# Designs tried in a protein design run: designed miniproteins, single chains, continued (4). Part 62

Each design is a single chain, and the fold is of that chain. pLDDT is the mean over its residues in the fold that is shown.

## One batch from the design tools (miniprotein)

Design m14147
Fold by ESMFold2-Fast:
Formats: structure tokens, sequence, C-alpha cells
Structure m14147 (fold): chain A 80 residues (1-80)
């Protein structure tokens, strides 16, 4: 689906951005702030582009993104 393709692209981009920040030695607190802003931006984009999503579908997407961000943050903490 278009939503799944968008989420896949956004997740791949976010992972590459976090890996870059870790490689450059960016402080963990700054990476955490970046990820929180990125999460909010992704959710806002999905809501804007797909306003007809059910509350259940939106919650599934929000939970999926939240878990992905938590995984990236854990990986960043392990490398710093």
Amino acid sequence: SDIEELLERLKKQLKLQVERLVAEGVPLEEIEAFLERAKEAIIAQIKDEYPDLSEEELKKIENDIEKFVEELLKEAKEKL
C-alpha cells in the first residue's frame, strides 16, 4: 500500500540519519531530541496525507513508529 511504502522509506531514512549522528559522535541527548521530533513529524505527515485513516489504523502506525524509534535509540545508546 502507499502508506506502507511511505513508512518503509521514512524508516530507512531515519535509520541512516541516526547511524550518521552516532558515527559523528553527536551527544545522546541531541539524538534523543532529534528522534522525538522525527517521530512527531512522521505521524503528522501520515495524518496530513491520509486523513481518512481509522483511529485503529492510526494507532497501529503510531505504535509501529514508536517501537522503531525506541529500537534506534537503544542502538545509539549501545554505540555511544
Scores: mean pLDDT 85

Design m14148
Fold by ESMFold2-Fast:
Structure m14148 (fold): chain A 78 residues (1-78)
Amino acid sequence: DRAQVEFLVAGLEEAVAAARAALPGIADPAERAVLEAMIRRYTEVLAAARAEDLSLEELLARLRAAVAEAEALARELA
């Protein structure tokens, strides 16, 4: 379902943007490094979605997991 992929991609892009915006406010370098690594992983998932490197089932599973993780992280940073 392309509409579901586009919805999850948009959600993940929004979550990554929010995480990047929060990054300068994080004083602990260890916490900052973890957030930077997560942003990188999610950016790679977004790149894979655009390149169509994965099956639709695998892509949906990875996008759903990434969005859930990114949203949970964004809530903790708020």
Scores: mean pLDDT 74

Design m14149
Fold by ESMFold2-Fast:
Formats: C-alpha cells, structure tokens, sequence
Structure m14149 (fold): chain A 95 residues (1-95)
C-alpha cells in the first residue's frame, strides 16, 4: 500500500513538475532552482537524507530551517495529490 501510494505521488509529481516547482518556490520564497533541487532530493532520498543533502549545499541554513522547508514541500505535495499531510510525511520518512 505505501509503495503503491509512493508510486502514485511520484507519477503525479512528474506529470505536474513545473507547476509543483513553482508552488514550492512561491510558498518557501526560494529560487525555482532550489525548489527543483529540494523536490528531487525529497523524492530520491526521502525526508532525512534530503535534509542532509540540502543543508550540505546551504551550510548557512540550520537543520530547523531545512526541516521547515521540507515540511512545506510535503504540504504542497499533499494538497496536489489530495492526501493528508500526515500520510505524505509518513511515506517520505520511510524512503
């Protein structure tokens, strides 16, 4: 079930990549390039590894700031795929 749900999220994100990147960039007030990188890291490595990788590229950001950014990305994804934020969060915690 969680693997099927992950595949559904992945496919919807890929089909709507530009729209989701723009929404993430606007909500986080970051560049489109940073939004694309954050999304790619989250989808590839899950939440914890995405935090570590993104912070390595942005050493000026605290772990708390990167966690907040990832939480907002998860919120955008949850809205786009019409799932609860808690459901989407759990999927990315297991990847």
Amino acid sequence: SSEELWQRIFNLVLENWDEIVEEVAERLNISKEDAERLLALLLTYGRKAALEAFKKRHPELSDEEVEEMLNKVIEVLAEKVNLSKSTVRKIFEKA
Scores: mean pLDDT 79

Design m14150
Fold by ESMFold2-Fast:
Structure m14150 (fold): chain A 66 residues (1-66)
Amino acid sequence: STEEEKKKAEEAAIEAVKNLPEEEFKEMLKERGEELMLEWIDGYLEKYGFEEAAEILRKKIEEILK
């Protein structure tokens, strides 16, 4: 893949995580637990290298739990 394709994929991932409904995120946290969700995000970052999208997901978890 070109660097342009990678950038487009990362932008799409960022957009998807920003637009993730809060209620769906709360249900995922309830079913999987915070620790497992954070481990999943770390795995996602390692596999795809989308650091910004992974950081947005972490911040969403922190905000929902406050």
Scores: mean pLDDT 68

Design m14151
Fold by ESMFold2-Fast:
Structure m14151 (fold): chain A 60 residues (1-60)
Amino acid sequence: MEELRALLGSRDPEALLAALEAALRAGDVDMVDTAATRLSTLPLSPEQRARLEALVAASR
């Protein structure tokens, strides 16, 4: 969890996507929401946006 929180503090989209994936595997809804919200404020490549959308859809 310490590693996941450190990733959430990052502005690196790859680090935040990794944090979102880890939160989804852990079933931590609050961490998923936090990571997804932070990613939505960052400039993402089309590939990164598609990955984010797939991960968010999987959490619903």
Scores: mean pLDDT 72

Design m14152
Fold by ESMFold2-Fast:
Structure m14152 (fold): chain A 69 residues (1-69)
Amino acid sequence: SAEIEALKAALRALAEAFPELAALANQAVDSIDAGDYAGAKAAIAELGRASGLTEAADHAIAVIDRAAA
């Protein structure tokens, strides 16, 4: 979906801009590409905790839930 491609692009951009978040952001992208939406949501939730951007993480999780429906 267009939403999931936009989310992957945003996660890749985040990994490039913030090296300390790169491992979790790349893990989320890899999980999406593998069809492991549960793993992707877990990585994004951890990104939210690590960054303090929990509302942005919740929004990203909602994008994955819509793509998985």
Scores: mean pLDDT 84

Design m14153
Fold by ESMFold2-Fast:
Structure m14153 (fold): chain A 97 residues (1-97)
Amino acid sequence: TPAPVEVRFTEEAAAAIPEEDREGVRREVQNALTAYLTQEGLAVPGRVVTVTAVERVSPDRLRVTAVDELTGRRYVVTLERDPETGRWFAEDVERAA
């Protein structure tokens, strides 16, 4: 398994997520971006991605905008909450236009 990307949050992005959910969301974003970048042939050990925006689409859906620190490329990770467990999981990753 390739080394995971390092995921950082701006203070504003972190504040948009309830404290109890922050580690779960960070982990899912990290896993999803690592898988996506590996699939695209862009996985680089030590790559840093910063989450700059979090949009609450619904109570159980977030869209997280992440920026690659070296390239400036933007990615949107869609996260969904399991209503039975309260856990967040990554549903989709797309490159922002």
Scores: mean pLDDT 81

Design m14154
Fold by ESMFold2-Fast:
Formats: structure tokens, C-alpha cells, sequence
Structure m14154 (fold): chain A 85 residues (1-85)
């Protein structure tokens, strides 16, 4: 789980952009993420500029739903809709 450890280190440094990028990459690779790490990524998401924000939001919504964070999942899905308009 090297990506998960790198994500934690990025979060500890206050590098929230790198943190979210690593969390998204871990989700894409089918890695199981701790629920707290997914929650932190959802909470940090509004304040971070990402190259592909829509893709990141879709993947975070999926991970949040799997972790039982339905409120976070719904919030991320709203971001996907808002990115189009």
C-alpha cells in the first residue's frame, strides 16, 4: 500500500493537491483505502486545484460510498454535475 503511505505523508506536509492526486490514483488502481483517508480527501477537495477535477470527484464519490460516507459521496457527485455548468 505504498500509495496510501505517500498520501498520508503528503497530508502531513499540508500538500493537499498531492494528497488528493495520490488518493485518486489509489482508487483507480483498485486499492482499498482507509475510510478516514477518503473522508479527508473529500473534505480537502473544494480548496484544491486539479487538472481533471471531474474525474477526481467521480472516483472520490465511488470511494466515499464504499466507505459508507453517503453524504460525502453525494457532495462529490454534485461537483461532477457542477463542473459541466
Amino acid sequence: MELVEEAREAYERGDYKRFIELVVKAIEEGLELPEELVRRAVEAFPDVELEDRKRAAELLAKAAAKAGDYKGAMYMLAEVVDEEL
Scores: mean pLDDT 77

Design m14155
Fold by ESMFold2-Fast:
Structure m14155 (fold): chain A 80 residues (1-80)
Amino acid sequence: SHHDFLIQYTALSIEYAGVKFEVELAIKKNDEKLKEEALKRIDELLKRIEEMLSVETDPEIQQQLQKMKEELEKLREELK
């Protein structure tokens, strides 16, 4: 539902902000262990989004989740 979406999206946006900070720190430090940890967290969020997409039937919610997935994939590319 739209209400459930807002709760899940808010939680994801908070987690995304944390991951973005860790990605920026890993790049700034050029630390391989920090990069590995950031990649692990990105992969965990991507898996969670894919699980949500697999059960969601609302096209509007699917589109919002897909955009979040694309943003996380861009962060993953920055760590390569």
Scores: mean pLDDT 81

Design m14156
Fold by ESMFold2-Fast:
Structure m14156 (fold): chain A 82 residues (1-82)
Amino acid sequence: SEKILRTAEAALKGAKELGNEELKKEAEIALELAKESSNPSASATRYTSGGISAIGAQTGVIIEARRKGKLELAEKLGKEGE
């Protein structure tokens, strides 16, 4: 889904903005999974790998942004997930 791909891209951008390497790696994996889910012939991975998903990566970035007082970033990411 285009929406899942956009959610993963937003999570990666947010993780880079926060400078959090763990969240960045999780978002990169989520982005790869989102790209695979948009390929009808490559359905081996269903939006998750080792429990990682686009929504999960976005949620992690939102929580970290709130903890660091970056409320504008958290709200922006929340809108992309809807």
Scores: mean pLDDT 68

Design m14157
Fold by ESMFold2-Fast:
Structure m14157 (fold): chain A 90 residues (1-90)
Amino acid sequence: SMEDKIKKLKDEAIKELERALELFTQHGFSPQTIELLEKALEAVKKGNFDEAIHYVSEAIRLATDPELVAALRETAGKLAKIKQEINKLK
């Protein structure tokens, strides 16, 4: 069903944000960056992809490690792609 496809795409977005959170836990403990990624995760759970992408963009602004910045940019790109796929199903 369309609902099942949307749920699967939302679950993929959740997993991408959980991977980003794990990466930040391994590379450092910026409480502000972690809080922004947790807010992005909650936004995805509520289906608000624009809010999730906004929080990831704010996390990119606060990140100083080029590898972490690259990983967050990849996460933001994946969230944008998932949003586009969900919008095609509506």
Scores: mean pLDDT 81

Design m14158
Fold by ESMFold2-Fast:
Structure m14158 (fold): chain A 64 residues (1-64)
Amino acid sequence: SLEEEARKRIEEEFDIPEEYREEIIEEAISAAEGLRRGLKLPDEYFVPLAMMFAYTELLVLERK
């Protein structure tokens, strides 16, 4: 599924600390699906959007 592919890509591309991994992945997938549906984007945009949101989530992680 697209969600499984997005999860795999996020895990492969980002070295996310285990304690935040599930949270970041779930938030990224949720945000990607919401935006894809809202903007009526084709399915091929789902994984790129999920990657973008995962990256953004890492940048705003509340760790200094």
Scores: mean pLDDT 80

Design m14159
Fold by ESMFold2-Fast:
Structure m14159 (fold): chain A 101 residues (1-101)
Amino acid sequence: MEEARRLLEEALKKAEEILLKTKTPEEILKEAEKLLSSPDPVDQLAGQLLLVQYSVATGKFTPKDLEAIETLTEFARKAEREDLLEEMELLKAASKIPENV
């Protein structure tokens, strides 16, 4: 979908701008929760991206972070962003090692 690609690109830009202004993982989490409280789809996606970045920075994955990865995976698939799909699959695998023992 053209719309999914547009929303994802705007969300990525917004998340990137916030990451450049934040200095600690805790600040990233605070900004993520603020964005996730917004009814704006771009803000929701940017918040999900920031949650994933917080998880990567801390090495800690919560159920909320896994939900963020699933949401981003769906949008990346609709936007035909193979690079983001690959990153989301790797993060999902890293959050639950080992899976399916």
Scores: mean pLDDT 74

Design m14160
Fold by ESMFold2-Fast:
Structure m14160 (fold): chain A 64 residues (1-64)
Amino acid sequence: SIPTVAEVEAELRSLGVAEADRARLAAIYERLLPLLREDLAQGRISPETRELLAQWQRELRRAA
């Protein structure tokens, strides 16, 4: 299943990610989540979802 924003925020906190970085990552994930859910329902990954996911992964690497 796709994690909720609250679950992602809790996981980032448990990993020791700084508050400012967690807030920024949570904001990106909040935008990403409905796109991921729609794409999963359609059995695809849209270019918009792919780009935002890549951005989220880059930001996560910087915070880690």
Scores: mean pLDDT 84

Design m14161
Fold by ESMFold2-Fast:
Structure m14161 (fold): chain A 81 residues (1-81)
Amino acid sequence: LEEAIKHLEKGQKAFSEGRYDEAAKHWEKAADIFEKEGNYLAAAVAYRNAGLAYRKSGDTEKARQAFGKAVDAFIKAAEKG
């Protein structure tokens, strides 16, 4: 958890400074940790933010992969009514 929060902080700072590729990598690492811990909602939000940052950096393929992971995580979060 602490490691995921550290990556979220680094991602937010990098994004605010226009370092979109670095921001995306940090948010993706945070999302991977949240997904492994079963926190699918937090993973979905972090993957979505990574996708937006990859899109701003011009990495279209990584953006598509991150958005796909965000959708999958949102579905898992919503499945247990």
Scores: mean pLDDT 85

Design m14162
Fold by ESMFold2-Fast:
Structure m14162 (fold): chain A 92 residues (1-92)
Amino acid sequence: GPLRYRLVAVKDGEIVAEEEVDVPDLSMGASFAAELARKHGAEAGAALNVDTGEAMVVALKDGSIVGIKELRVRSVEEAAEAAARLAKEVGA
């Protein structure tokens, strides 16, 4: 069944949008995080399962995903920081 994920879009190191979604898995959560980032002109996004701490961060350049990383985090803020870091690492 669907799991609850917190999504964030990250622009210039700041969380510019947050949503919650019910999706089957973390990869689908990350896809929705990428769409949230595109909607807000953000270079990064993250999806977080708040119950497990499992997260996936995505970096976007010109609307295309150029980086993806799975990690474990303890907060939405930690997920946002990881997303911003990935975007800088891949030149997004």
Scores: mean pLDDT 87

Design m14163
Fold by ESMFold2-Fast:
Structure m14163 (fold): chain A 61 residues (1-61)
Amino acid sequence: ATAAEAAAASARAGDAASATAAWDGYQVLGPDTPAEEAARWYEAQGKPAGAARIRRAASLA
């Protein structure tokens, strides 16, 4: 799943925090960013909670 697909899936599930994390990764890394790549970028920034939210969002996509 892409970060954009993960954001949409999380928004549909009512998980605004996961949707926001996935969308932020998409905005920084580009429109076709895989969700797992966005999660790894968040881990590299010292934000493991954000990475976990993106991975959760991707599982809903």
Scores: mean pLDDT 75

Design m14164
Fold by ESMFold2-Fast:
Structure m14164 (fold): chain A 89 residues (1-89)
Amino acid sequence: DELMEEVRRLAEEIEKAKTLEEAEKYARRGDELAQKLSDDPEKQAEALELLARALKARAEKEKNPENSTLLYIMAQMYLQRAREVRASL
């Protein structure tokens, strides 16, 4: 699935992001792709979970505590949305 492959690529870019702004940019692009998976809720949940895990991994490596907190908040938001999608299955 081309969309899921692109989400995995974006997750890798999030983990490698040099700045908070780059991480947010890749996360937003991944979210747009996840929205296109609305007809496949299982894949949509997987996409959101991949983005969340990447954001959490980036947060753990972040030296700036404010930036780390923002990345963790974004990760939790995507995990919550994935949980809501899975609850609808």
Scores: mean pLDDT 88

Design m14165
Fold by ESMFold2-Fast:
Structure m14165 (fold): chain A 86 residues (1-86)
Amino acid sequence: MLDEAAALYQKGTKEDRVRAMELVLEWALENRDLTPEELGLLRASAALLSDADLASAEDLRRLRALMEREGSLTPEARARLDRLLA
């Protein structure tokens, strides 16, 4: 999963990056022990969420909850996610 997510990020298309975010979210919901690399992917995913046409509101809520739980939710990421979910 995470290796697939990293490969999708490397492809560089918008759709591939959104899919990579979804894979990281799926993995993280099953596992609570995030490595620094996995936290990096979550932070990168949060930066990707600057656009209104990204991911479903449900996926954005899950990402926010996950980042909050893991302590990886920066003030900037929180503000961005809150705006997208407003």
Scores: mean pLDDT 58

Design m14166
Fold by ESMFold2-Fast:
Structure m14166 (fold): chain A 91 residues (1-91)
Amino acid sequence: MKEELEEIYKKTKEILEESKKIADEIMDLAEEKKDLDGLLYGIGAKLRAIGLEFELDLAMKNEDLDRAKKILKEAQALLADLKAKLAALKA
């Protein structure tokens, strides 16, 4: 159980780091394009990634495997949405 928690923690941290990077790229592109909605989306996504990171650290401290699994799913969904938004902004 603890080993599974550690693997989920590592994988989720990597996903959230990539999500924050993509959110920053979205914000930069939105500023260049004068796209207020894109800028606000990027800001919101980055705050969500930071929030999920704090939730993940709490789940690890409490050895809450079910919470960690839920956070991983939310992080994966966030990353997919961010990648789609970045691709749309680059088109």
Scores: mean pLDDT 88

Design m14167
Fold by ESMFold2-Fast:
Structure m14167 (fold): chain A 101 residues (1-101)
Amino acid sequence: MEIEERARRLHRELLAALEERAKTADPETVRKLVNTAVAFGILLAAVVFVASLGQTEEAERALDHIEAAARAYLAGDLESMRQHLEEASAALRAGEAAAVA
C-alpha cells in the first residue's frame, strides 16, 4: 500500500469532517477541533517520515491505528481514540528504533 497517499487521504477526509462540525460549534469547541486536526497532522507526518526510513511495516501499523483513532473520534469514542493513538505512537517509536539498529 502507498503509505503517503493513504496518510494524505485520511488527513483530507478528517479535515473535511472537522470543518463541517466547526460550522455550528462554539469558539471553544472550534479550538478543540483545530487542536485535534493539528495533532493528527503531526502523527500522519511522522508515519510518512518513518516509511521514508524504510520502516514500512511499522509505518503501516501506525497508520492503521491512526485511521481507527480518527473513526473513533468522529463517533465520539474518545477512550478508543486515545488507545489507538497510544498504539500508533508505539509503532512509530519502534520504526525509529529499527531505523538506527
Scores: mean pLDDT 82

Design m14168
Fold by ESMFold2-Fast:
Structure m14168 (fold): chain A 77 residues (1-77)
Amino acid sequence: SEEKREEFRKLVEEARKKIQELIDKYNASPETKKKIEEIFLEGLEKLAENYDTMSLEEFRKFVEELIKKIEEILKKS
């Protein structure tokens, strides 16, 4: 439904904001920013592929795990 699509878009927008806050917090290099962007885009592709079969809760958990993965990369950089 359109409502479900709107909720998913909102979760993605919130995730994007959190990722930007993490990038700023860790003062990420341009190289690290590129790696994070690639990981985020790959994550969005997987979400799009599974949209029809994924519940809002599953979508939220996937986004949370994606953010954790991004933070781990920032910590290692």
Scores: mean pLDDT 82

Design m14169
Fold by ESMFold2-Fast:
Order: structure tokens, then C-alpha cells, then sequence
Structure m14169 (fold): chain A 73 residues (1-73)
């Protein structure tokens, strides 16, 4: 569980880093940051529930991946 949570956090950080390095529009980068911040707030509220924390991170990652893919069109 903890290893999976750390992996998802790392992958979210990598997605944001790659988006910045790729030079995606500022509006897209702002939305990616908003998704990450929302996930962070939800994690703080569910810190005692590892399963819920993992779900929150996976949902945030999926939303970020979809936004990046759409921005590349």
C-alpha cells in the first residue's frame, strides 16, 4: 500500500515535469497543478485511509494524463 502510494505520487510528479519540459501552454500547466492540489487536499482529508488515498491518486493521474493527451492535439 505505502509503496503503491509513493509510486503514484512519483508518477504524478513525472507527468508534471514532462509537461513543463515539453512546453505545454500555461493554461494546461495551471490545470495540471490544480488537479495535483485537489488530490493533495483530498489525501490530507483521507490520511487514515490508504485505499482511498490510492484511489484519489489514481484518479488524479488519469485526469492529468487525459489533459496532457488532449493538449498534444
Amino acid sequence: MEEEILKEIKEIEELLREAIEEGLPEEVLQKLMEIAQEAGRSLAENRDNLEKSLEILKEAKKRMEELIEEARK
Scores: mean pLDDT 80

Design m14170
Fold by ESMFold2-Fast:
Structure m14170 (fold): chain A 80 residues (1-80)
Amino acid sequence: SSVLQERLAQARVILKAAHPSLAAQIEALSDDQLARLLCQAGDCDVAELLNDETFEKAVKTLVTMSDEELLRHLQQVAAL
């Protein structure tokens, strides 16, 4: 979905701005890995990320994580 691709691109920009120390690792994630990360943070499936409120909740959860907590989640999704 082009809408999903645009949302993933937006999330990537927001997350790199919030966690600049992790920018390279965030950039290295595939769209599938980034979608999985957002689904874990929002406690939702990929189809639910098309809902504005669900997407905003997922992004806010990741933005408010510490760099150490986010790094752990990035490593987990990168291993899959």
Scores: mean pLDDT 87

Design m14171
Fold by ESMFold2-Fast:
Structure m14171 (fold): chain A 59 residues (1-59)
Amino acid sequence: LSDVEKAMRDYMLAGGMSQEQADEMIQQARDGTGVGSGNAAGAGNLMGITGEEMRAALQ
């Protein structure tokens, strides 16, 4: 995993998400598949990265 992917996973786990949920969110971000409005888009902003940077890091 890239450093960004590690940071995302660690943040999600610290927020109370399971590893399975964190992995699914990372996969959805890679695919660009419509995440329900709210939490996943917010997570990227909280980590201080753009959607394009997140997608590039997750690929």
Scores: mean pLDDT 60

Design m14172
Fold by ESMFold2-Fast:
Structure m14172 (fold): chain A 68 residues (1-68)
Amino acid sequence: DAAALEAAEARGRAAMEKASPLIIKLVQEKLKKRGIDKEIKSVQEALEELSPEEREEVAKEVAAEIKA
């Protein structure tokens, strides 16, 4: 059922878009704690400012806050 799969994927994208502003805010707060006070347009841009270790840590912190 291709239509059902496409609808589920569209819902997934919409959910990510709805979560994006909150995720961006949370990531910006984590960056500010690390001395990076920069306007972030996307989570991807924010993560590019961090080392691989810092990216993993920030991602875990943001995921935990979203789940709460």
Scores: mean pLDDT 67

Design m14173
Fold by ESMFold2-Fast:
Structure m14173 (fold): chain A 82 residues (1-82)
Amino acid sequence: MRERIEELLEKLKKSTDEEEKKRLADEIVRLAEEAAREGDVELVRFALDGLNEAANASTNEELELYLTMAAMSLAVLITALE
């Protein structure tokens, strides 16, 4: 699963399409939620960090907000697991 999240984060970083970036972020969140159900907090943190990096690299305010909200949802999951 970590390798799949890494692949999706790389695709997110390389994409130039906002809708594709949003879909990739949604898939990363889904995989991180699965990892959270399995108790893999480290993998959820990895996905969270990657989404925050993508948000900070965004030049589009709407996309930055979308990615930040995705990251925030994972931060809430980590808090619930601890």
Scores: mean pLDDT 83

Design m14174
Fold by ESMFold2-Fast:
Structure m14174 (fold): chain A 76 residues (1-76)
Amino acid sequence: DQLVKDVKEAFEEKIEDLKKAGKSEEILELVKEGLEIHLEAIKKYEKTGDKSVTDEANEKGTEINEKIEKLEKELE
């Protein structure tokens, strides 16, 4: 429960920072997708106790960050 709240707060702060920086909606959607992946993993872990769901969420989060970097480089 607290972890879900902490993740949401970090997400809200990150989205606000990205909006202030003038990031595209596509980048904002990728950030949101990453959050949803982590929130889903936390909920599954709470239900099942399976640690592998958090490991998968971390890997998917890395892939999302790579996609964001690629989009930013397209503007160069």
Scores: mean pLDDT 74

Design m14175
Fold by ESMFold2-Fast:
Structure m14175 (fold): chain A 90 residues (1-90)
Amino acid sequence: MELEEAVKETIQELGGERVAEILRHASDVVRQQRRQLQQQGASPQVIQLLDQSAELLDRAADAAAQGNSEEAAKLVVEAAKVLQQVQQLL
């Protein structure tokens, strides 16, 4: 819930286009980590969760760019929950 509020506030302060760029960069970082972890022999479940998180961040970026701050914040929270599950499996 705090993360959702923080995302909405950041969109209001920086604008949706700027936040979309930040979220696309975050998605790229997750995809790079996914590739590294796959090379290190991470489980298929971890790889699938990282792919899911990256997709959610891309969707959040699109929502932010369109000015839909509520949808963007919701998708970021969902991505964060998936990444938290990854941390529990590592």
Scores: mean pLDDT 85

Design m14176
Fold by ESMFold2-Fast:
Structure m14176 (fold): chain A 68 residues (1-68)
Amino acid sequence: KQIALVDVTAPDSLSLDEQHDIHAEAVRLITEAMRANPDNPELAVEEAKARFEKEYPGVEIKVTIIEE
């Protein structure tokens, strides 16, 4: 089973709670994208990452897909 390791870098202007919420939302969206697109999870992850980074300017997301 493929798992996404999600690392989120948020702007220093955000509170710790805001950073935690953003990280949780990024993990949720990326995980859902992978589950919805089992034929090409890598592309689904890249598209989800791009959409999220557009909604949250200054946030950088790094995703590593591993086989469990």
Scores: mean pLDDT 77

Design m14177
Fold by ESMFold2-Fast:
Structure m14177 (fold): chain A 98 residues (1-98)
Amino acid sequence: MVQELAAKATEALQAGKYEEAVEHLEKVLELNPSLAEQVAAGAASVLIQILKASEEEIKEIEELLKNKDYEGIVKLIKEKAPKLSEVQKKALEIIKKA
């Protein structure tokens, strides 16, 4: 079940269905908190694609993920997008919970 939800999240992300992607990621985190790092990476990928982040911004986000600096990711995204959509807010909430 959890692997099916993770696969659905990846499929939704690749299809540009960001609302579905974040819903599936939230369910993965609820069912298996040990996948928090993978879920945070997925949520960060949603934000990168929606914000059309530069190569330098992507590298900064990847380094913050590697160091588990989720507060740093939230700060960076808020600075670049002060007015967030509901999908972007949900993705940040998932990263905060991870």
Scores: mean pLDDT 77

Design m14178
Fold by ESMFold2-Fast:
Structure m14178 (fold): chain A 73 residues (1-73)
Amino acid sequence: GTEPPTRVRVKITAKNLTLDELAEISRAAVPVLQLAIARAEKEGLPYIQVRIEGETFEEVKAQLEALEAELRA
């Protein structure tokens, strides 16, 4: 390609999740990552970072939902 590929760093940290909670976080994370990719491609960004860190399922899920809303704006 004529331009270097966009570099991406993804860090999602959560503790003490049940399997059902992990499945819900995985479902919530997919649209966030897809929107981040689309935005980076549209804006020609050389680097993007997605960082979600929480102690509880509720904290991680809330951060993912907030980021999805921001990226859809």
Scores: mean pLDDT 78

Design m14179
Fold by ESMFold2-Fast:
Structure m14179 (fold): chain A 61 residues (1-61)
Amino acid sequence: SLSEEEKAFLAYMSQIVAAIVAKASDAEIDALIDALLAAHPELNRENLRAMAAGLRDSAAA
C-alpha cells in the first residue's frame, strides 16, 4: 500500500538512523543521500540533509 517514494524514504530513514547510531562521518551520510537521490532525483537534498542533522542532534541528547 506504500508508494515507491514512501518505501524509498522509509528505507533511507532506517539507513540514516543506523549510520548515526554507528557514529558515521558526514561523508558516509552524504553517500547515503547521494544513493537515494540517484534512485529518486525528485527528492530534495537539503531536506534530506536537514532530517539527518535533526536525527544526529536527537541522538546526541
Scores: mean pLDDT 77

Design m14180
Fold by ESMFold2-Fast:
Structure m14180 (fold): chain A 97 residues (1-97)
Amino acid sequence: SVEEVRKRLEERIAQLEEKIKQLDENADSYTTDEELARYIAEKLILSTALAFLREVLADPTVSPEDLEKILEDLDAGNLDFLVRKVFRGLTVEEFEK
């Protein structure tokens, strides 16, 4: 079950990498301040989520339950929540250092 959940996470990471690539390939089409702001915000959210998921995949101590919850959040499109988790985790780690 852990291997299956990790494989699903790897597939989601690949999907996020493709989404970022598509955003970058279309960057020249974002000509208004509003379009550019949306592009920057979406790229930041996706890039932050990707960084978080890569750290989770690299950590062998992450429980299968926590991996499933992350996949459920991704399936629901709750990337903003993942971004908030990453920023809070980094703050705690920096404070503990």
Scores: mean pLDDT 72

Design m14181
Fold by ESMFold2-Fast:
Structure m14181 (fold): chain A 87 residues (1-87)
Amino acid sequence: MRLEKAEEIIRLFAEGKIDEVIEKFTPEDIAYALQLILAHPDDPLAREALRNLVENMDKLPEEFKKAVLSFLNALKRIRPELYEELH
């Protein structure tokens, strides 16, 4: 199911397995997973996933990077304090 896929993506990001996410999932799958992180930003796994994602952003293909940048712009607007903690 779509939700189960998104939860797997968040777990893999939290584990630092960015390359595995890029190999197995689409940019659309990642965009949905990022929306779940926005809904639950105080979850410890979500915070770890965000930290690992930001640290590895330069390694992302352009289409994946676009989804992440869109997400970070939304995070900066909704939770500016969390955005600052990631940098």
Scores: mean pLDDT 78

